# Designs tried in a protein design run: designed miniproteins, single chains, continued (5). Part 69

Each design is a single chain, and the fold is of that chain. pLDDT is the mean over its residues in the fold that is shown.

## One batch from the design tools (miniprotein)

Design m18380
Fold by ESMFold2-Fast:
Structure m18380 (fold): chain A 70 residues (1-70)
Amino acid sequence: SKSEAIRKAVTESVATGIRAIGAGKSDKDVLLAMADTLLNLVKTSEEINKYMKDELEKEAAELKKKAAAL
């Protein structure tokens, strides 16, 4: 379902961040890994509507912006 696709994208982004922290990655690399995972799942899903796709892409852009400031 649409809500399952959104939950999966968010959950996988968070899980990627946790794994990157456990692997000793820098804060910058952690944020970039989370952003890239979120973007890839959002872009490859046809279940997520345009409004939510735009909002999730905006959140990924904010993660990349924070990473760039580090």
Scores: mean pLDDT 84

Design m18381
Fold by ESMFold2-Fast:
Structure m18381 (fold): chain A 66 residues (1-66)
Amino acid sequence: SSAAERVATRLSVKAHENLDMSEEEIFELARKLGAEAGVPEEEADRIAKQIYFTQQSIKELREKLK
């Protein structure tokens, strides 16, 4: 849905601005944004999980380039 897309986009931007966001912080923000947009918690958690894995991959890549 467009609401889920808005949650995913906003969460992705926040996670990109702060790569040090914890898993808990990403899930909390996803649930908060989801509640505001009318997205079910299960869908918000699914989005959070995907964003978290992407963030971890970016961190790992950045570490290897040092």
Scores: mean pLDDT 83

Design m18382
Fold by ESMFold2-Fast:
Structure m18382 (fold): chain A 109 residues (1-109)
Amino acid sequence: GKSVEELLEELKKALKEKDYDKAIALLEQLARNPEATPEQILEALKLIYENVDDTQFTEAVARTAAALRDNPNRSKEQVLEVLEKAIEEFGESNPFTAAILRRMKAQVE
């Protein structure tokens, strides 16, 4: 499989090419990688946030949360940490994104 560094570089390239579906798929792959830290996942979410609309970002967050939840090497607490850090990072600049992230956090239980 690809390394975390390779996934991040491919994600940046996909965003530059405006291939947002590919960028989101690469973010999902990063979230499934047991070597990817919450900080690295947040970095990838920040890159996507800067390049997509709120609907696409909600999809990216939802798919990331599902990939983290379905990863046997990640706890519910780690999933919540990513979502909470995303609310802190994006919520102040975009109240709509904050509301969407809080709704996603509620769905994780």
Scores: mean pLDDT 79

Design m18383
Fold by ESMFold2-Fast:
Structure m18383 (fold): chain A 95 residues (1-95)
Amino acid sequence: SKLEKLKEEIRKLIREILELLGKEIPEDASLEELIEAMLRAVAEKALEENPDLDEAEVEAAIREVAAKIVEQLKDVEKAEQIKEVLKKILEELKK
């Protein structure tokens, strides 16, 4: 119950962050897909600043990191920590 509520709150926070970043996401996107989309938005700047980066390797790294984050979201304490980080990111983006 508590973990499912945290996952829904995290989903909402990621959607709000992506919307502020001008990213369009499907309404039916999974939590893993939302995390991947957020990581891609961050990676876009690194790819622009470093033309020697392999886009396929970056995409593989995004999927690996997203899968690890989803696994950590099975722990209530880790999920709460992730939620607090996302809240701070959202607040900074609104300034």
Scores: mean pLDDT 81

Design m18384
Fold by ESMFold2-Fast:
Structure m18384 (fold): chain A 112 residues (1-112)
Amino acid sequence: EEEARRIRARVVRLFDEAMKKISEAQTLEEVEKILEEFKKRVLDLIRQATGDDELVAKVEEILNKLKEKIIEWFKKRPTLSPEERRQADLEVYDAMRKAVEEIGKLVREKLA
């Protein structure tokens, strides 16, 4: 439980770092590079902590779905009204939180 909590906290920190970099990004290519680096760092963390390739594969699937949502959000955001942007920002934030919670659950179940 304590180790799973520490892993979750590290994932949250990596996620916060990625979001800060995305907020400063000007091109889709920069966003894709930031997300790929983020994915690599999270997968390396889970692999080192658990040694479970099946769990790493499940986490990669979660991160790939999140990456697609963030890319679509970034592409569409400049074309949206201020009201639609607020809604889109909330949906992306919720998707990110759910991804962190799902990864945290998988790690807790593995280390139980």
Scores: mean pLDDT 84

Design m18385
Fold by ESMFold2-Fast:
Structure m18385 (fold): chain A 84 residues (1-84)
Amino acid sequence: EEAVELAKKAYELAKQGKIDEAVETSLRAADLAIQYAKEGKKDIAKKAIEYMEKTVNELLKQGAYEQALKVLRKIREAKEILDK
């Protein structure tokens, strides 16, 4: 599914040190995950969120704290949608 594939791509970009691309791709994945959650496809949304959380951890390891917080805020938004 597109959200999961984008979330995986963001994690790969983060591991390569392509911080800005990783953030932009993660935010796109988050928007799709929110859409899937609203459509009741919660399992797909949860899987995408899992990869975005891995991206946050990688950004923190790279010292990209502000960028990590931007992704984390979108993850929180997606989780609120998943909760109801």
Scores: mean pLDDT 84

Design m18386
Fold by ESMFold2-Fast:
Structure m18386 (fold): chain A 62 residues (1-62)
Amino acid sequence: MKTYSLEEIARTAAEIFGLDEQELLELVKKAPSPAQAMNRLAEKAGVSSEELSRKISEALGL
């Protein structure tokens, strides 16, 4: 398990932080890069991009 889609990452973030799944999917679709998608998800979750990446990696078993 080495590559995950931005959509799977958005769904995982919604589950971890109790956020709206559809809203996060729209955020990642509007992001021009994975880095910007992660920043937008982190802002919605109220955490840093580094913290978001860590929690998602743990949830996905990375």
Scores: mean pLDDT 76

Design m18387
Fold by ESMFold2-Fast:
Structure m18387 (fold): chain A 68 residues (1-68)
Amino acid sequence: SKETIEKIVKEIREKLKKLKEQGASDDEMVQAMANLINEYAKKYNLSDDEIAEVAREAGRILAEIKAE
């Protein structure tokens, strides 16, 4: 559901922010994002369209964090 996707995106944002605060490199952040998307896709049985939406939002979050 849309609510589930919004919850997943929020959790990914929080986890990526924590990693950046701990000094993770850009490469480590990209790998962590990919791993998180994969884990949530399996946990919630996401469709290809839902995985694509989560990936787009996670990419935006990563760009925001990188700009700081």
Scores: mean pLDDT 85

Design m18388
Fold by ESMFold2-Fast:
Structure m18388 (fold): chain A 74 residues (1-74)
Amino acid sequence: DLAAIVRELAALLGLRLSDEAARAAAEEFKTFLQGHPEFASLLPELDLELVLEALSRDEALEKHLRRILARHTV
């Protein structure tokens, strides 16, 4: 469940999302990954551990996720 993954990622960044905001942020993040071939490999087996490892290796991906979360937090 991508919305659950996004909610956990937000919590790790000190942010709290409603269930609605988490679902909206998850859809935006999924669209970003689909639009970037370098990250497309994450989509078939997307889970929290895989996403956390990708974020730890790519600061640009982390910054983009932070921007998505900021748009949906308030």
Scores: mean pLDDT 74

Design m18389
Fold by ESMFold2-Fast:
Structure m18389 (fold): chain A 62 residues (1-62)
Amino acid sequence: SGKLREAMRRLAEEFGVPVSTVSRIYQQLLEEAKIREEKLSDEELIERVRSILAALKKIAEK
């Protein structure tokens, strides 16, 4: 969907990472949710991607 693509692009800009990095993390979380049979919205998945990117930024600044 257009909203999902825009959300991914905004996260890429916010954290200074390629959109491909955001997309890769999103796909991993989607597959993990499928394995665990979790029904997560796009908004919940995007929020989890944000949390992961924030954690990676802290590691990179050390």
Scores: mean pLDDT 80

Design m18390
Fold by ESMFold2-Fast:
Structure m18390 (fold): chain A 79 residues (1-79)
Amino acid sequence: GDAERGKELYEKYSKAYAGEKGEGRGGIPPVKQPNPLGLSDAELAERLRNGIPGTLPALGDKLTDEEIADIIAYLKTLK
Protein backbone atom coordinates (compact mmCIF):
# COMPACT_ATOMS: atom_id res chain seq x y z
CA GLY A 1 0.00 0.00 0.00
CA ASP A 2 0.90 3.67 -0.50
CA ALA A 3 0.79 5.53 2.82
CA GLU A 4 0.67 9.01 1.20
CA ARG A 5 -2.35 8.05 -0.92
CA GLY A 6 -3.83 6.33 2.13
CA LYS A 7 -3.55 9.58 4.11
CA GLU A 8 -5.45 11.50 1.41
CA LEU A 9 -8.12 8.78 1.19
CA TYR A 10 -8.45 8.66 4.99
CA GLU A 11 -8.82 12.45 5.18
CA LYS A 12 -11.37 12.52 2.34
CA TYR A 13 -13.61 9.63 3.43
CA SER A 14 -12.91 8.96 7.12
CA LYS A 15 -11.79 12.01 9.15
CA ALA A 16 -15.35 13.43 9.35
CA TYR A 17 -16.41 10.24 11.18
CA ALA A 18 -13.26 9.17 13.06
CA GLY A 19 -11.71 12.60 13.70
CA GLU A 20 -8.82 14.42 12.01
CA LYS A 21 -6.19 12.12 13.57
CA GLY A 22 -8.39 9.02 13.93
CA GLU A 23 -8.83 9.68 17.65
CA GLY A 24 -12.29 8.07 17.75
CA ARG A 25 -15.47 9.32 19.41
CA GLY A 26 -16.53 8.88 23.05
CA GLY A 27 -16.22 5.21 23.99
CA ILE A 28 -15.44 4.14 20.40
CA PRO A 29 -11.80 3.03 19.93
CA PRO A 30 -9.50 5.24 17.82
CA VAL A 31 -8.55 4.14 14.28
CA LYS A 32 -5.22 6.04 14.21
CA GLN A 33 -3.51 3.13 15.98
CA PRO A 34 -2.49 0.42 13.49
CA ASN A 35 -4.39 -2.83 14.17
CA PRO A 36 -6.41 -1.30 17.07
CA LEU A 37 -8.39 -4.53 17.59
CA GLY A 38 -5.44 -6.93 17.28
CA LEU A 39 -6.54 -7.90 13.76
CA SER A 40 -4.29 -9.05 10.92
CA ASP A 41 -3.90 -6.71 7.92
CA ALA A 42 -6.39 -8.89 5.98
CA GLU A 43 -8.93 -8.78 8.84
CA LEU A 44 -8.48 -5.00 9.16
CA ALA A 45 -9.05 -4.61 5.39
CA GLU A 46 -12.27 -6.66 5.67
CA ARG A 47 -13.42 -4.46 8.56
CA LEU A 48 -12.72 -1.28 6.56
CA ARG A 49 -14.67 -2.71 3.58
CA ASN A 50 -17.65 -3.49 5.85
CA GLY A 51 -17.16 -0.43 8.11
CA ILE A 52 -15.95 0.04 11.69
CA PRO A 53 -18.98 0.75 13.90
CA GLY A 54 -18.90 4.28 15.33
CA THR A 55 -15.63 5.19 13.57
CA LEU A 56 -15.76 4.57 9.80
CA PRO A 57 -18.58 3.96 7.31
CA ALA A 58 -18.39 0.91 5.02
CA LEU A 59 -15.80 1.81 2.36
CA GLY A 60 -16.13 -1.23 0.07
CA ASP A 61 -18.76 0.50 -2.08
CA LYS A 62 -16.60 3.64 -2.50
CA LEU A 63 -13.01 2.33 -2.53
CA THR A 64 -11.12 -0.49 -4.23
CA ASP A 65 -9.16 -3.15 -2.32
CA GLU A 66 -5.97 -1.35 -3.39
CA GLU A 67 -7.22 1.96 -1.92
CA ILE A 68 -8.17 0.19 1.33
CA ALA A 69 -4.63 -1.28 1.45
CA ASP A 70 -3.29 2.28 1.02
CA ILE A 71 -5.33 3.41 4.06
CA ILE A 72 -3.94 0.48 6.09
CA ALA A 73 -0.39 1.47 5.04
CA TYR A 74 -1.11 5.01 6.30
CA LEU A 75 -2.53 3.73 9.62
CA LYS A 76 0.67 1.70 10.12
CA THR A 77 2.70 4.95 10.00
CA LEU A 78 0.84 6.29 13.05
CA LYS A 79 2.47 5.59 16.43
Scores: mean pLDDT 61

Design m18391
Fold by ESMFold2-Fast:
Order: C-alpha cells, then structure tokens, then sequence
Structure m18391 (fold): chain A 93 residues (1-93)
C-alpha cells in the first residue's frame, strides 16, 4: 500500500540508507517485492560492508529493519546479520 511504501522510505532514511538504495527498495515494494527480496538485497550489501565501506553497512542494516517491518517473524533470524552490519559500521568511525 501507499502507507507501507511511505513507512519503509521513512525507516530507510532514518537508518542512513543511500538515495540509490532507497529508490531501489521503494520501486521493489511498489511492484510487490517481499520481505525476502529485501533480505536478499541486504545480504548483497552486507558482503560489501567493511571498515572501509560503511555505506553498504548502513544500507544492509536499514534493509534488515525494513524486512522486519514487512514480516516481523524474521526478527530473530535477522538479528545476527543486523548486529554484524551495525558493528562494522561503528568500527568504520
């Protein structure tokens, strides 16, 4: 729904996702993209996330939060990759 798209966009912005990532996710959700699709994209960013690349860490973390918003049952499964992204982002400072 339009309300779901607006909430996801707000959540991604609050978590420091890039403009490119926000635009990609908004289009994905508008076209019926699932929480699993967001997790798949987040896992791609997590592979690029390291101490020299904090933006992919932020993008991954923001996407995991958006996935949990769409499907709260994923919260436990996504806790470890979320914490990994958060810690690598913090280490980049």
Amino acid sequence: SEDTVAEIEKLLKANGASVETINTVVELVKNGGTAEDLVSLANTYLKQCDINSPQPCRDARALYEAAVYLDPSLKEKLTVPYMRALLEEAAAR
Scores: mean pLDDT 86

Design m18392
Fold by ESMFold2-Fast:
Structure m18392 (fold): chain A 86 residues (1-86)
Amino acid sequence: KEELKKELLELLEKIEELIRKDPRLSEEEKERLVGLARQAKRLVEEGRYEEAAEILRVLAGILRQRGREELAELAEKAEELAEEIL
């Protein structure tokens, strides 16, 4: 379970970095999406995995609507990891 938490936190850091570097997202979108990723990371650090999974589902949905398929898949993986830790 400690290994899954570590993997999830590393994945969330990667997602945040990729959002910041994405040239197709506006600065406003980046701020919102990075905010969601950071919120999920805080919830994971607090052991609040159900709430983290909910935030990650929202993040994945927004990324998919914006056509950022690879990023949406990473957010979906993070959601799955949070649910596995439960």
Scores: mean pLDDT 85

Design m18393
Fold by ESMFold2-Fast:
Structure m18393 (fold): chain A 72 residues (1-72)
Amino acid sequence: AEQYRQLGLQLRQQGKYTEAGQYFEKAGDLYLQNGDNKLAAQYYRQSGGEYAKGNKLQEALTMSQKSQQLEQ
């Protein structure tokens, strides 16, 4: 999980927003697999933000919806 987070941050610094979004999404998926819904929701929100910066609006919306479903 942490490795995907670090890679996402590095890609964000390079302006590779779509790739950064993909790695934050992978981090969210790993937290979800471990039952950590709160951290999964946080990383899906971060992923959505990066997808939006990369002009991937459909992916950004999907990440927002996934995040909202995990916030009970």
Scores: mean pLDDT 82

Design m18394
Fold by ESMFold2-Fast:
Structure m18394 (fold): chain A 113 residues (1-113)
Amino acid sequence: MVEEAERLYQRAREAIRRGDVPEAIALARELLRLARELYEQGRLDEAELTLNEVILLLEEVLRLAPDSAEAWRLLAEAYRLLSEIRKERGDLKASQEYEQLSAEYEAQAERAE
């Protein structure tokens, strides 16, 4: 799981360096799927670390392609999962902050259509 996340992150970074936005988005989606699997397994620290990597990748993707509705939706989904992790940990303040970010990025996805 974690080793697979590292490989996906590096492949996504290489895709971004080549300007291959569709590949970078597909790899970010796979990383987000792994983060969700880690969360479902109760591996909260590893899930949060992987989500932070997804967020960094998607921020770089959006710098290259700010009109990508898919990248905005994935970013919103990553923050929503991060909110759930913080809620599980009893950090209700961080959970609420991440829920707000998720809602903002969902609104950006709607505008990018």
Scores: mean pLDDT 88

Design m18395
Fold by ESMFold2-Fast:
Structure m18395 (fold): chain A 88 residues (1-88)
Amino acid sequence: MKNAKDSVVEGLDYLAEKYPSVKEILEKTKKEVEKAKSIDEIIEILKKAAEELKAALPTSKNPKETEEVIFKLEAAKDALEEAKKDLE
């Protein structure tokens, strides 16, 4: 089975291809997730990426795409937090 890290990396690749306006932030986030050593680090990386996109939203060239990606990143973070609760 794919581990949480591999699933997040694949999800970020998919989002970067689907939403080119935010591709740079997603590629940066993917590289940080690839270097992460724990689920906690992945959660913090996703949280940070969502916050960076929220801060950029007022000046975004594609606000609708940015909002969709924020929602997807927050959903992934929430899913990892729930999975962590069941393991701790």
Scores: mean pLDDT 79

Design m18396
Fold by ESMFold2-Fast:
Structure m18396 (fold): chain A 120 residues (1-120)
Amino acid sequence: MTVEELIEKLEDLINELLREMSKLSDEEFKKKAKALLEVVIKALEKLSKEFPEYKKEAEKLINEAKDILSKIDSLSKSELLEETQYILQRFINLLKKAAKSNPEKAKKIIEELIKELEEL
C-alpha cells in the first residue's frame, strides 16, 4: 500500500469512528474521545521524534490535545466532538506534510496508527 493509500484509509477510518461515536451516550462518547486523543498524542510523539522539522507543530498539537483531555468532563458532547475534529484535521494535515517529506518514515507511523485505531 502506498503512503497516499494509507492516508486515504486513515481518513476513512477516522470518519467512520466519528460517525460511530456520534451515536453513543455522552459517557461512552467521552470514553471513546479520550482513547482516540490518547492514540493521536502517541502518534504525534513518534512524528516529533522521526521528523525534527515538524517537532514544534507536533508538540503544539500534543499540548492542545492534552488540554482537551484535562477538561473533557466539563465539555458537552457537541463541544468535545468539535474540538476532537479540529485536532484530527490538523493532525492529518501534519501527517500529509510528513508523508511528502519522507514517505517511508510517515508510512510506518500511519500503519501503526491505523492498527491502533482499528482496535478502538
Scores: mean pLDDT 89

Design m18397
Fold by ESMFold2-Fast:
Structure m18397 (fold): chain A 78 residues (1-78)
Amino acid sequence: MLRKQAEDKLAKAEELHAQGVEAERQGDLERARKLYTQAAHYAAEAASLADEDPSAKEIGERAIELFRESQANLQRIE
């Protein structure tokens, strides 16, 4: 089901983003960059899948928000 696939991708993106925040806090900027890049990728996939299912609009909005947060974090750490 597209909704479940979008939820799974969003959950993975949230996990990776949280790990990126932790890595950044520890000063591991190379690891943080990799994790934020992966989080943005999964968030974009979740948003794309959610866009195809009207019942998954809330998941899509969360995915877009997480994508933007991950991109902003990448730009901040360069």
Scores: mean pLDDT 86

Design m18398
Fold by ESMFold2-Fast:
Structure m18398 (fold): chain A 73 residues (1-73)
Amino acid sequence: MTARIELPTEPMTPEEAAARIREALEANPHVAEVVSVEVDAARQTATVTAVVQDEKGNQVRVTDTFPLPLAAP
């Protein structure tokens, strides 16, 4: 069996990025609630606000901004 791992180079639109981020967060059992997902195409960043639950049941609201490889021209 031949296995090859290639870094997926997918041209991702801001709307597609937001949808994928939201879907991934909703599928994550450590995410109790997704408050907001905001994608800034001009800055090529995503800002996510979510309530994360640890293994002890503690819930913490987290806001994080990270760069996204949005579709290059």
Scores: mean pLDDT 69

Design m18399
Fold by ESMFold2-Fast:
Structure m18399 (fold): chain A 63 residues (1-63)
Amino acid sequence: YTQEEADEASNLLFESARLLGELRPEAEEEVETLREAGRMAKADAAKLPEALKKAEEAAKKVE
C-alpha cells in the first residue's frame, strides 16, 4: 500500500470511530481501537493491513 492509500484509510478509520462513539457511547474500547488503527496506518503504510484487521475485529465486537 502507498502512504496516500494509508492516509485515506486512516481518515475513514477516524470517521468510523467518531460514528461508533455517537451510536455506541459505551463502546469506548472499540472506538479507541479504531483510532489507534487510524494512527498506525497514517504513521506507516506497511502497517495498514494490521490496522484494518484490528478495525474489523473491533467492529465485530459492537455488532
Scores: mean pLDDT 77

Design m18400
Fold by ESMFold2-Fast:
Structure m18400 (fold): chain A 68 residues (1-68)
Amino acid sequence: MTVLEIFVDKPVDEKMLAIVRAHDGEVLGTTENSITVAVADPAVVPAIMQELEKAGYKVYGVRGLPAA
């Protein structure tokens, strides 16, 4: 399992969380401008980023986090 923090240009909303969950991302937490997500396969991360961009959100960056 890989834990990542995804930084976005807009306040985190249910639409963002729905996109993450639809692509096998488990939402572990959110801040105003970031989503912490656990994924079983890091290969799904580009798909999550692409769907966020398609939905009108800009991804500023993604960082790996230590698995908790």
Scores: mean pLDDT 79

Design m18401
Fold by ESMFold2-Fast:
Structure m18401 (fold): chain A 86 residues (1-86)
Amino acid sequence: MTEEEKLRERIEREVEAWLKQYDLDGDGTITPEELEAALREAMPNATDEQIQAAVDLWLERFDKDGDGTITPEELREVLEEIYTSK
């Protein structure tokens, strides 16, 4: 198993555990507040300003419906980017 595969498996488990903890509207979408919480957990050394900037950037990129929500797949992409960023 590569380091990348191991990281992806970890992210998948975190997304699943997180969705289990936060009983969403049955459509499996994620609110901006829930995304902020996930990013804070993934980036414990990040400042509040960095987390807010990341939330805004990812909402702009992944909220294709303009409803302000993110799918679990989009959250997985966000976490993968954070963990693999240099």
Scores: mean pLDDT 68

Design m18402
Fold by ESMFold2-Fast:
Structure m18402 (fold): chain A 85 residues (1-85)
Amino acid sequence: SSLEEEAKELISRYSDDINRVSDRLRLRRSRYPIVGRYFDDVTRDSDNMRQRMKTLSPDDQAVLRRQFYSRRVALHEEMRKELEE
């Protein structure tokens, strides 16, 4: 579906961004509270997503995944902005 294609593109773009930044930032988690907060927020949101997925149709699961990755992109941008200051 077009919704699945949109989610797939968002995941791909997010994955490329996170791979470039994440590995370099993981070693800085203990020195930068914003990095720790980002990973904690992503982990919590991931767990909530997995729990909700159990009760949803495939179409609703695609919507939830798109929403999840949109939130992850927003959190990543907030983290990046804080670290650039």
Scores: mean pLDDT 68

Design m18403
Fold by ESMFold2-Fast:
Structure m18403 (fold): chain A 85 residues (1-85)
Amino acid sequence: MEIEVRVEAPTREQAEALARAIKRLAEEFGLEVAVAITGNRVTARVLADSLEKAKEFARAIEREAQRLGAKRVEIRISPAEAPQP
């Protein structure tokens, strides 16, 4: 499963804090993550070995984003091994 995260934070400082939180959560879940920050926007891609783990990780990110006052949180979960349509 591939998890794509896009979050718009109120400030760049909060975007950086969220990026660190995402990296920490990925480490706690034993997942590999790639995170990028552009201005106050955070983009992350994470690979999970199960849909259940992907959903739990997505919920954890949503909670951290809400705690940091994020305005927009978009999380997409898709099969990483499925052929692209």
Scores: mean pLDDT 78

Design m18404
Fold by ESMFold2-Fast:
Parts: structure tokens; C-alpha cells; sequence
Structure m18404 (fold): chain A 76 residues (1-76)
């Protein structure tokens, strides 16, 4: 159950990041459906240790994305 909880958290956060990037006007070359498929493939192939490391990296990515969005909003 813990592993499934981690996978669900990663899946949700990655999709939220993708949506936030689209709202911020970032050009995305990959459709959302393809992003979802890639996320599922990565989650299926990943080890528990890799999933835990990925969850920690998502926190950094979220912070960087939020900062970039704020900077873009200030320049617009």
C-alpha cells in the first residue's frame, strides 16, 4: 500500500506540474495523454528506492517551477 501511495503522489504531482506549466504559457510539445502514458511507464519500471528519490526530487522541481512562474509573471 505504501508503494501505491507513493506512485499516486508522484503521478498527481507530475500532472499538476504539467498543468501549471501550460497555464504559465510554457510551450509543451507533448500532449497530456502522452505525458500520462510516460508517467505510468516510469512508475511501473521504477524500484521503491527510485520512487522515494523521485518523490524528493519532485519537491525541488515544484519549487523551481513556482519560482520560474513568478519570474515570468513579473516580466509579463
Amino acid sequence: SRLEEIKERIRRRLLEIHEAALKAGVEMTVPREDVEARIEALLAAATEEELEAAARQLERIEEELARAREEAEKLA
Scores: mean pLDDT 71

Design m18405
Fold by ESMFold2-Fast:
Structure m18405 (fold): chain A 92 residues (1-92)
Amino acid sequence: DIESLLKKLEEYLERARELLKKAEEVKKKGLPDQKKRLEEILLEVEILLGISRIILGVMKLIGASEEQIKKAEEIVEELERILKKLEELLKE
């Protein structure tokens, strides 16, 4: 069911947004082991992005509509933007 796959992508995006907020809070508060905490958050978002790319590939293979593919691609692009923001937080 393509609709179930899209819902899963939306759930992964929401989780990644929560992780980004958590990372920004860790950075702002100067919590102990900040680098380790940020690296753990980064790894979780990398996993979410990897799974989301697999789901997008599956949707293309099973004949999802152009509109459904576009929505999934937009979610993957937003996950990539979140990952980039996390990488910048870790570099500082």
Scores: mean pLDDT 88

Design m18406
Fold by ESMFold2-Fast:
Formats: sequence, C-alpha cells, structure tokens
Structure m18406 (fold): chain A 61 residues (1-61)
Amino acid sequence: MERKRVRLESEADVDALLASHEIPEEQRAPLRDGLVAMIPAELELEFEGKRLTRFRLTRAP
C-alpha cells in the first residue's frame, strides 16, 4: 500500500492531481468542484498498485 500527500493551494494544483490519475470523465467535474471548494487543503492518498483505495482531505487553517 502506497501513501502520498499532496498540498492543494490553487485550482492548478487540483487540475495537476486529476491529470495524474485516470479518473472517469463523468466523475472528474464534480470531484474537481469539490476539491476546489476545499482549498487550501492537504490530501492524503492511499493506493493498492495503481488503484486509489482511500483519500482523506484536511482543510488547511
């Protein structure tokens, strides 16, 4: 199981995160909107191989 932390400070950071993962197009827009609404935030991602199994979003103070 791999873990990554990503700091989201701008829409560009969100777009870069979404581009790094093969997210179905139908889910991309609502996920982007949700992440943009939470910035600034820190995102923890857990993977099994290439599959994202969990994420945890913490809003920065």
Scores: mean pLDDT 71

Design m18407
Fold by ESMFold2-Fast:
Structure m18407 (fold): chain A 67 residues (1-67)
Amino acid sequence: SAEEDIAAAERMIAGGERLRAEGYDAAGQALIDGAKEAIRLAKQGRDATPVLERAEREGVRALLAES
């Protein structure tokens, strides 16, 4: 549902902000940007799941590249 997608995206923004605070700016920003796009899509009645999944993959990839 849109409500569940928005809630997941809001948690993803919080996670991204924590990563940036820890010095993982690229990984954190990828999560924040993807989550904001997911919220936009959900509010338009569009499927946000693929964007949330892509944001998580991009965030993990960025984090591993910085490790």
Scores: mean pLDDT 87

Design m18408
Fold by ESMFold2-Fast:
Structure m18408 (fold): chain A 135 residues (1-135)
Amino acid sequence: MRAEDLQTSEEIIAYADRFRATVDDFVAMVLPFLEKHDPELAALVRQFHGQVQQAIDLIKQLAQQGKIDEARAGLKQVEDIVTRTMLAIQTAKTAYLFSKDEKEVEDALGIAKRVVEQSIERVQQLIQDLQQVMQ
C-alpha cells in the first residue's frame, strides 16, 4: 500500500509505525560503518534520524486528530525524503566497500553528506508545516 492511498487514521498510524521501524533498522545497520569511516556523516545521520522520528510522531498526532489529508501528505513527503537519503548513504557505503578509486569514494561520501544536510533542512520545514496544521 502506498502512503497516498491511505484513507483512515488507523491505516496512516500503522503505515507510519512500519515506516519508522524500517528507518530505525536502516540507521542501526549503517551507523557503525559511518562512525568508523566518516564520523561527520554519522553525526548528520543521527540528527536526520531524530528529525524523521519527530515528523512521524507529528503525522501520527494529525491522524489521531482526524486531519487525514494533511497526515497522508506529510507521510508521503517524509517517505520521499527518507528514500532518497537512504539511497545516497547506500551508494556511499557501496563505493567505499567496492571501489578502488579513492576519488570516487570521497565524491560519493561528499554527495551523501550534502544529501543528508539538505534532507535535514527539508524535514525541519515539514515539521514546521505540520505544527502549523495542528494549531
Scores: mean pLDDT 89

Design m18409
Fold by ESMFold2-Fast:
Structure m18409 (fold): chain A 108 residues (1-108)
Amino acid sequence: SMLINELKKELAEMEQIVAEMKKAADDPNTTVDQIEALVNQARAALGRISDIAYQLGFDEVMSQSIVNVMLMDQGLKEATTLDQYKLVALQAAELMNDLIAQIKKDIE
């Protein structure tokens, strides 16, 4: 399926974003702008995944993708310090890892 191949591509991109988010959270030289850029990349990937999941009938993946975008948006709006932005990045990474596991289970 072409849609399954597109979803696998998005999975690889999500795994890279997760790794970069975890690295950014641990890096003493990380800036707020770098974390905002990573979270925005994650939100964009989740939007594409939601669209693919909808077409495949993966209702749980679609719903979780939408909820995860909302949670990331809320986290960025509430963060005011670098430590709070780093926490948002770690929470985003955890949400994306849970979704990655669900997608892998659905496509096997």
Scores: mean pLDDT 90

Design m18410
Fold by ESMFold2-Fast:
Structure m18410 (fold): chain A 68 residues (1-68)
Amino acid sequence: SFSPRERAVLERIGRAVAAGDDATVARVEALMEESTARIRALRKQGASDAELQAEYDALVDRLEAVLA
């Protein structure tokens, strides 16, 4: 299940999509793609659960900044 922060981010993404804010949607998509690539690389390198969690938390922080 999503955390309250994750749900708030998803709601804001939904609002940007509904508003036709293509620039914000493109930035969100780019951040998600970059974070997915970083998480994949970290998993291949045998990163700890704490390092993986920090990357997920950093993604949420970056998404909140873009959606502000």
Scores: mean pLDDT 85

Design m18411
Fold by ESMFold2-Fast:
Structure m18411 (fold): chain A 95 residues (1-95)
Amino acid sequence: SETQKVIELGDRAVELMEKKDVKGLLELGKENGMENVGEILARLVEKKELDRKVIEELLLKELEEVYAKKKDEKGYEEARARIPELVEEEIEINK
């Protein structure tokens, strides 16, 4: 499912940001056609300016672009609903 793939991308992005894996973030973005998002996330990690809201906003923007092209409104809504929960879980575990 495209929805499942986007959720997995969100989980992976959060994991890589928590680990401060700049190379992993750049590769994740490139592999999924989100090179600009991957670069921005990598820069945020390098500067230690990691913000949950910025992560959520960037992931939501990419979801809108992906699902708009596919006209899959249900998939978009399901993936969108999961992002805040996944980011919250990762941050709470690492506190």
Scores: mean pLDDT 61

Design m18412
Fold by ESMFold2-Fast:
Structure m18412 (fold): chain A 82 residues (1-82)
Amino acid sequence: MKEIEELAEEVIKLAEEVLKKVMEDESLSPVQFAAYSIRASGAIFEAELIVEQLKKGKISEEEAKERLEELKKEIEELKEEI
């Protein structure tokens, strides 16, 4: 449980760093700004949802970890695009 919550916090922090970078990047088109902001915000919501589903017993710790690790990869890829 705590390890999953810690992993979710890492995903959220990475997504927040992406949002900060997007907000500071004056070279982005309005479409790029919207797309990157939506993807980063979506990752924050998904990470929170995964933790909530785990707490409610709707998913296993193994599934929660796999989904959070996939979100982390997606956010790291997004950070490289920006």
Scores: mean pLDDT 83

Design m18413
Fold by ESMFold2-Fast:
Parts: structure tokens; sequence; C-alpha cells
Structure m18413 (fold): chain A 95 residues (1-95)
């Protein structure tokens, strides 16, 4: 599971650091919604709608959770777009 420091690091690196506290305050809700997205044909936009996060921040969080769940990188990029590539590159640079 992603650590709070990793979430903060990713968001700050990509220019979304102002959303860090909001994301951290909603992690439980985000995790539940992610499970629904991953098991159904519902995309990361559901995370944005349920949490009130901007769509790009929802893409970042979706990519981060998908990376740690072991989802193929190609599928993460297909689901969340080019912003997901930036998330994966950041996470791999910190390994």
Amino acid sequence: MAAKTEIQGVLTHLGYGEYTDLVLSKLDVIAKVYTLVNTGQIDYRLIAKVTGLPEDVARVVYALLSYYSGKPKSQIVKDAGDLAKNVIEYLESKR
C-alpha cells in the first residue's frame, strides 16, 4: 500500500502539491472507489466525483494505486493517459 510520503512526493513532483492534504484526508474513500473502478468498467473519473478532486489529481492517485496493486504499466497508461506515465516514472526513480 502506498505510504503518505510517496503520495505527497508524487503530487508535489507533478505540480499538484496543494491537493496533498485533501487526498490524504480521503484515502479510505479513494481506496474503496479504486476497488470498484478496478473490478468494473468505471474509470478514474469516479474518484474525482466522489472525492471532489480535480480529474488530473484523480488520474495521479489512480496511477499510484494501480502501480502498487501490480497492474501492468501499459494498462495504467491506457486507463489514465499520459499523466500516468509521469507517475510511473517518478515511482520507478524512487525504487
Scores: mean pLDDT 75

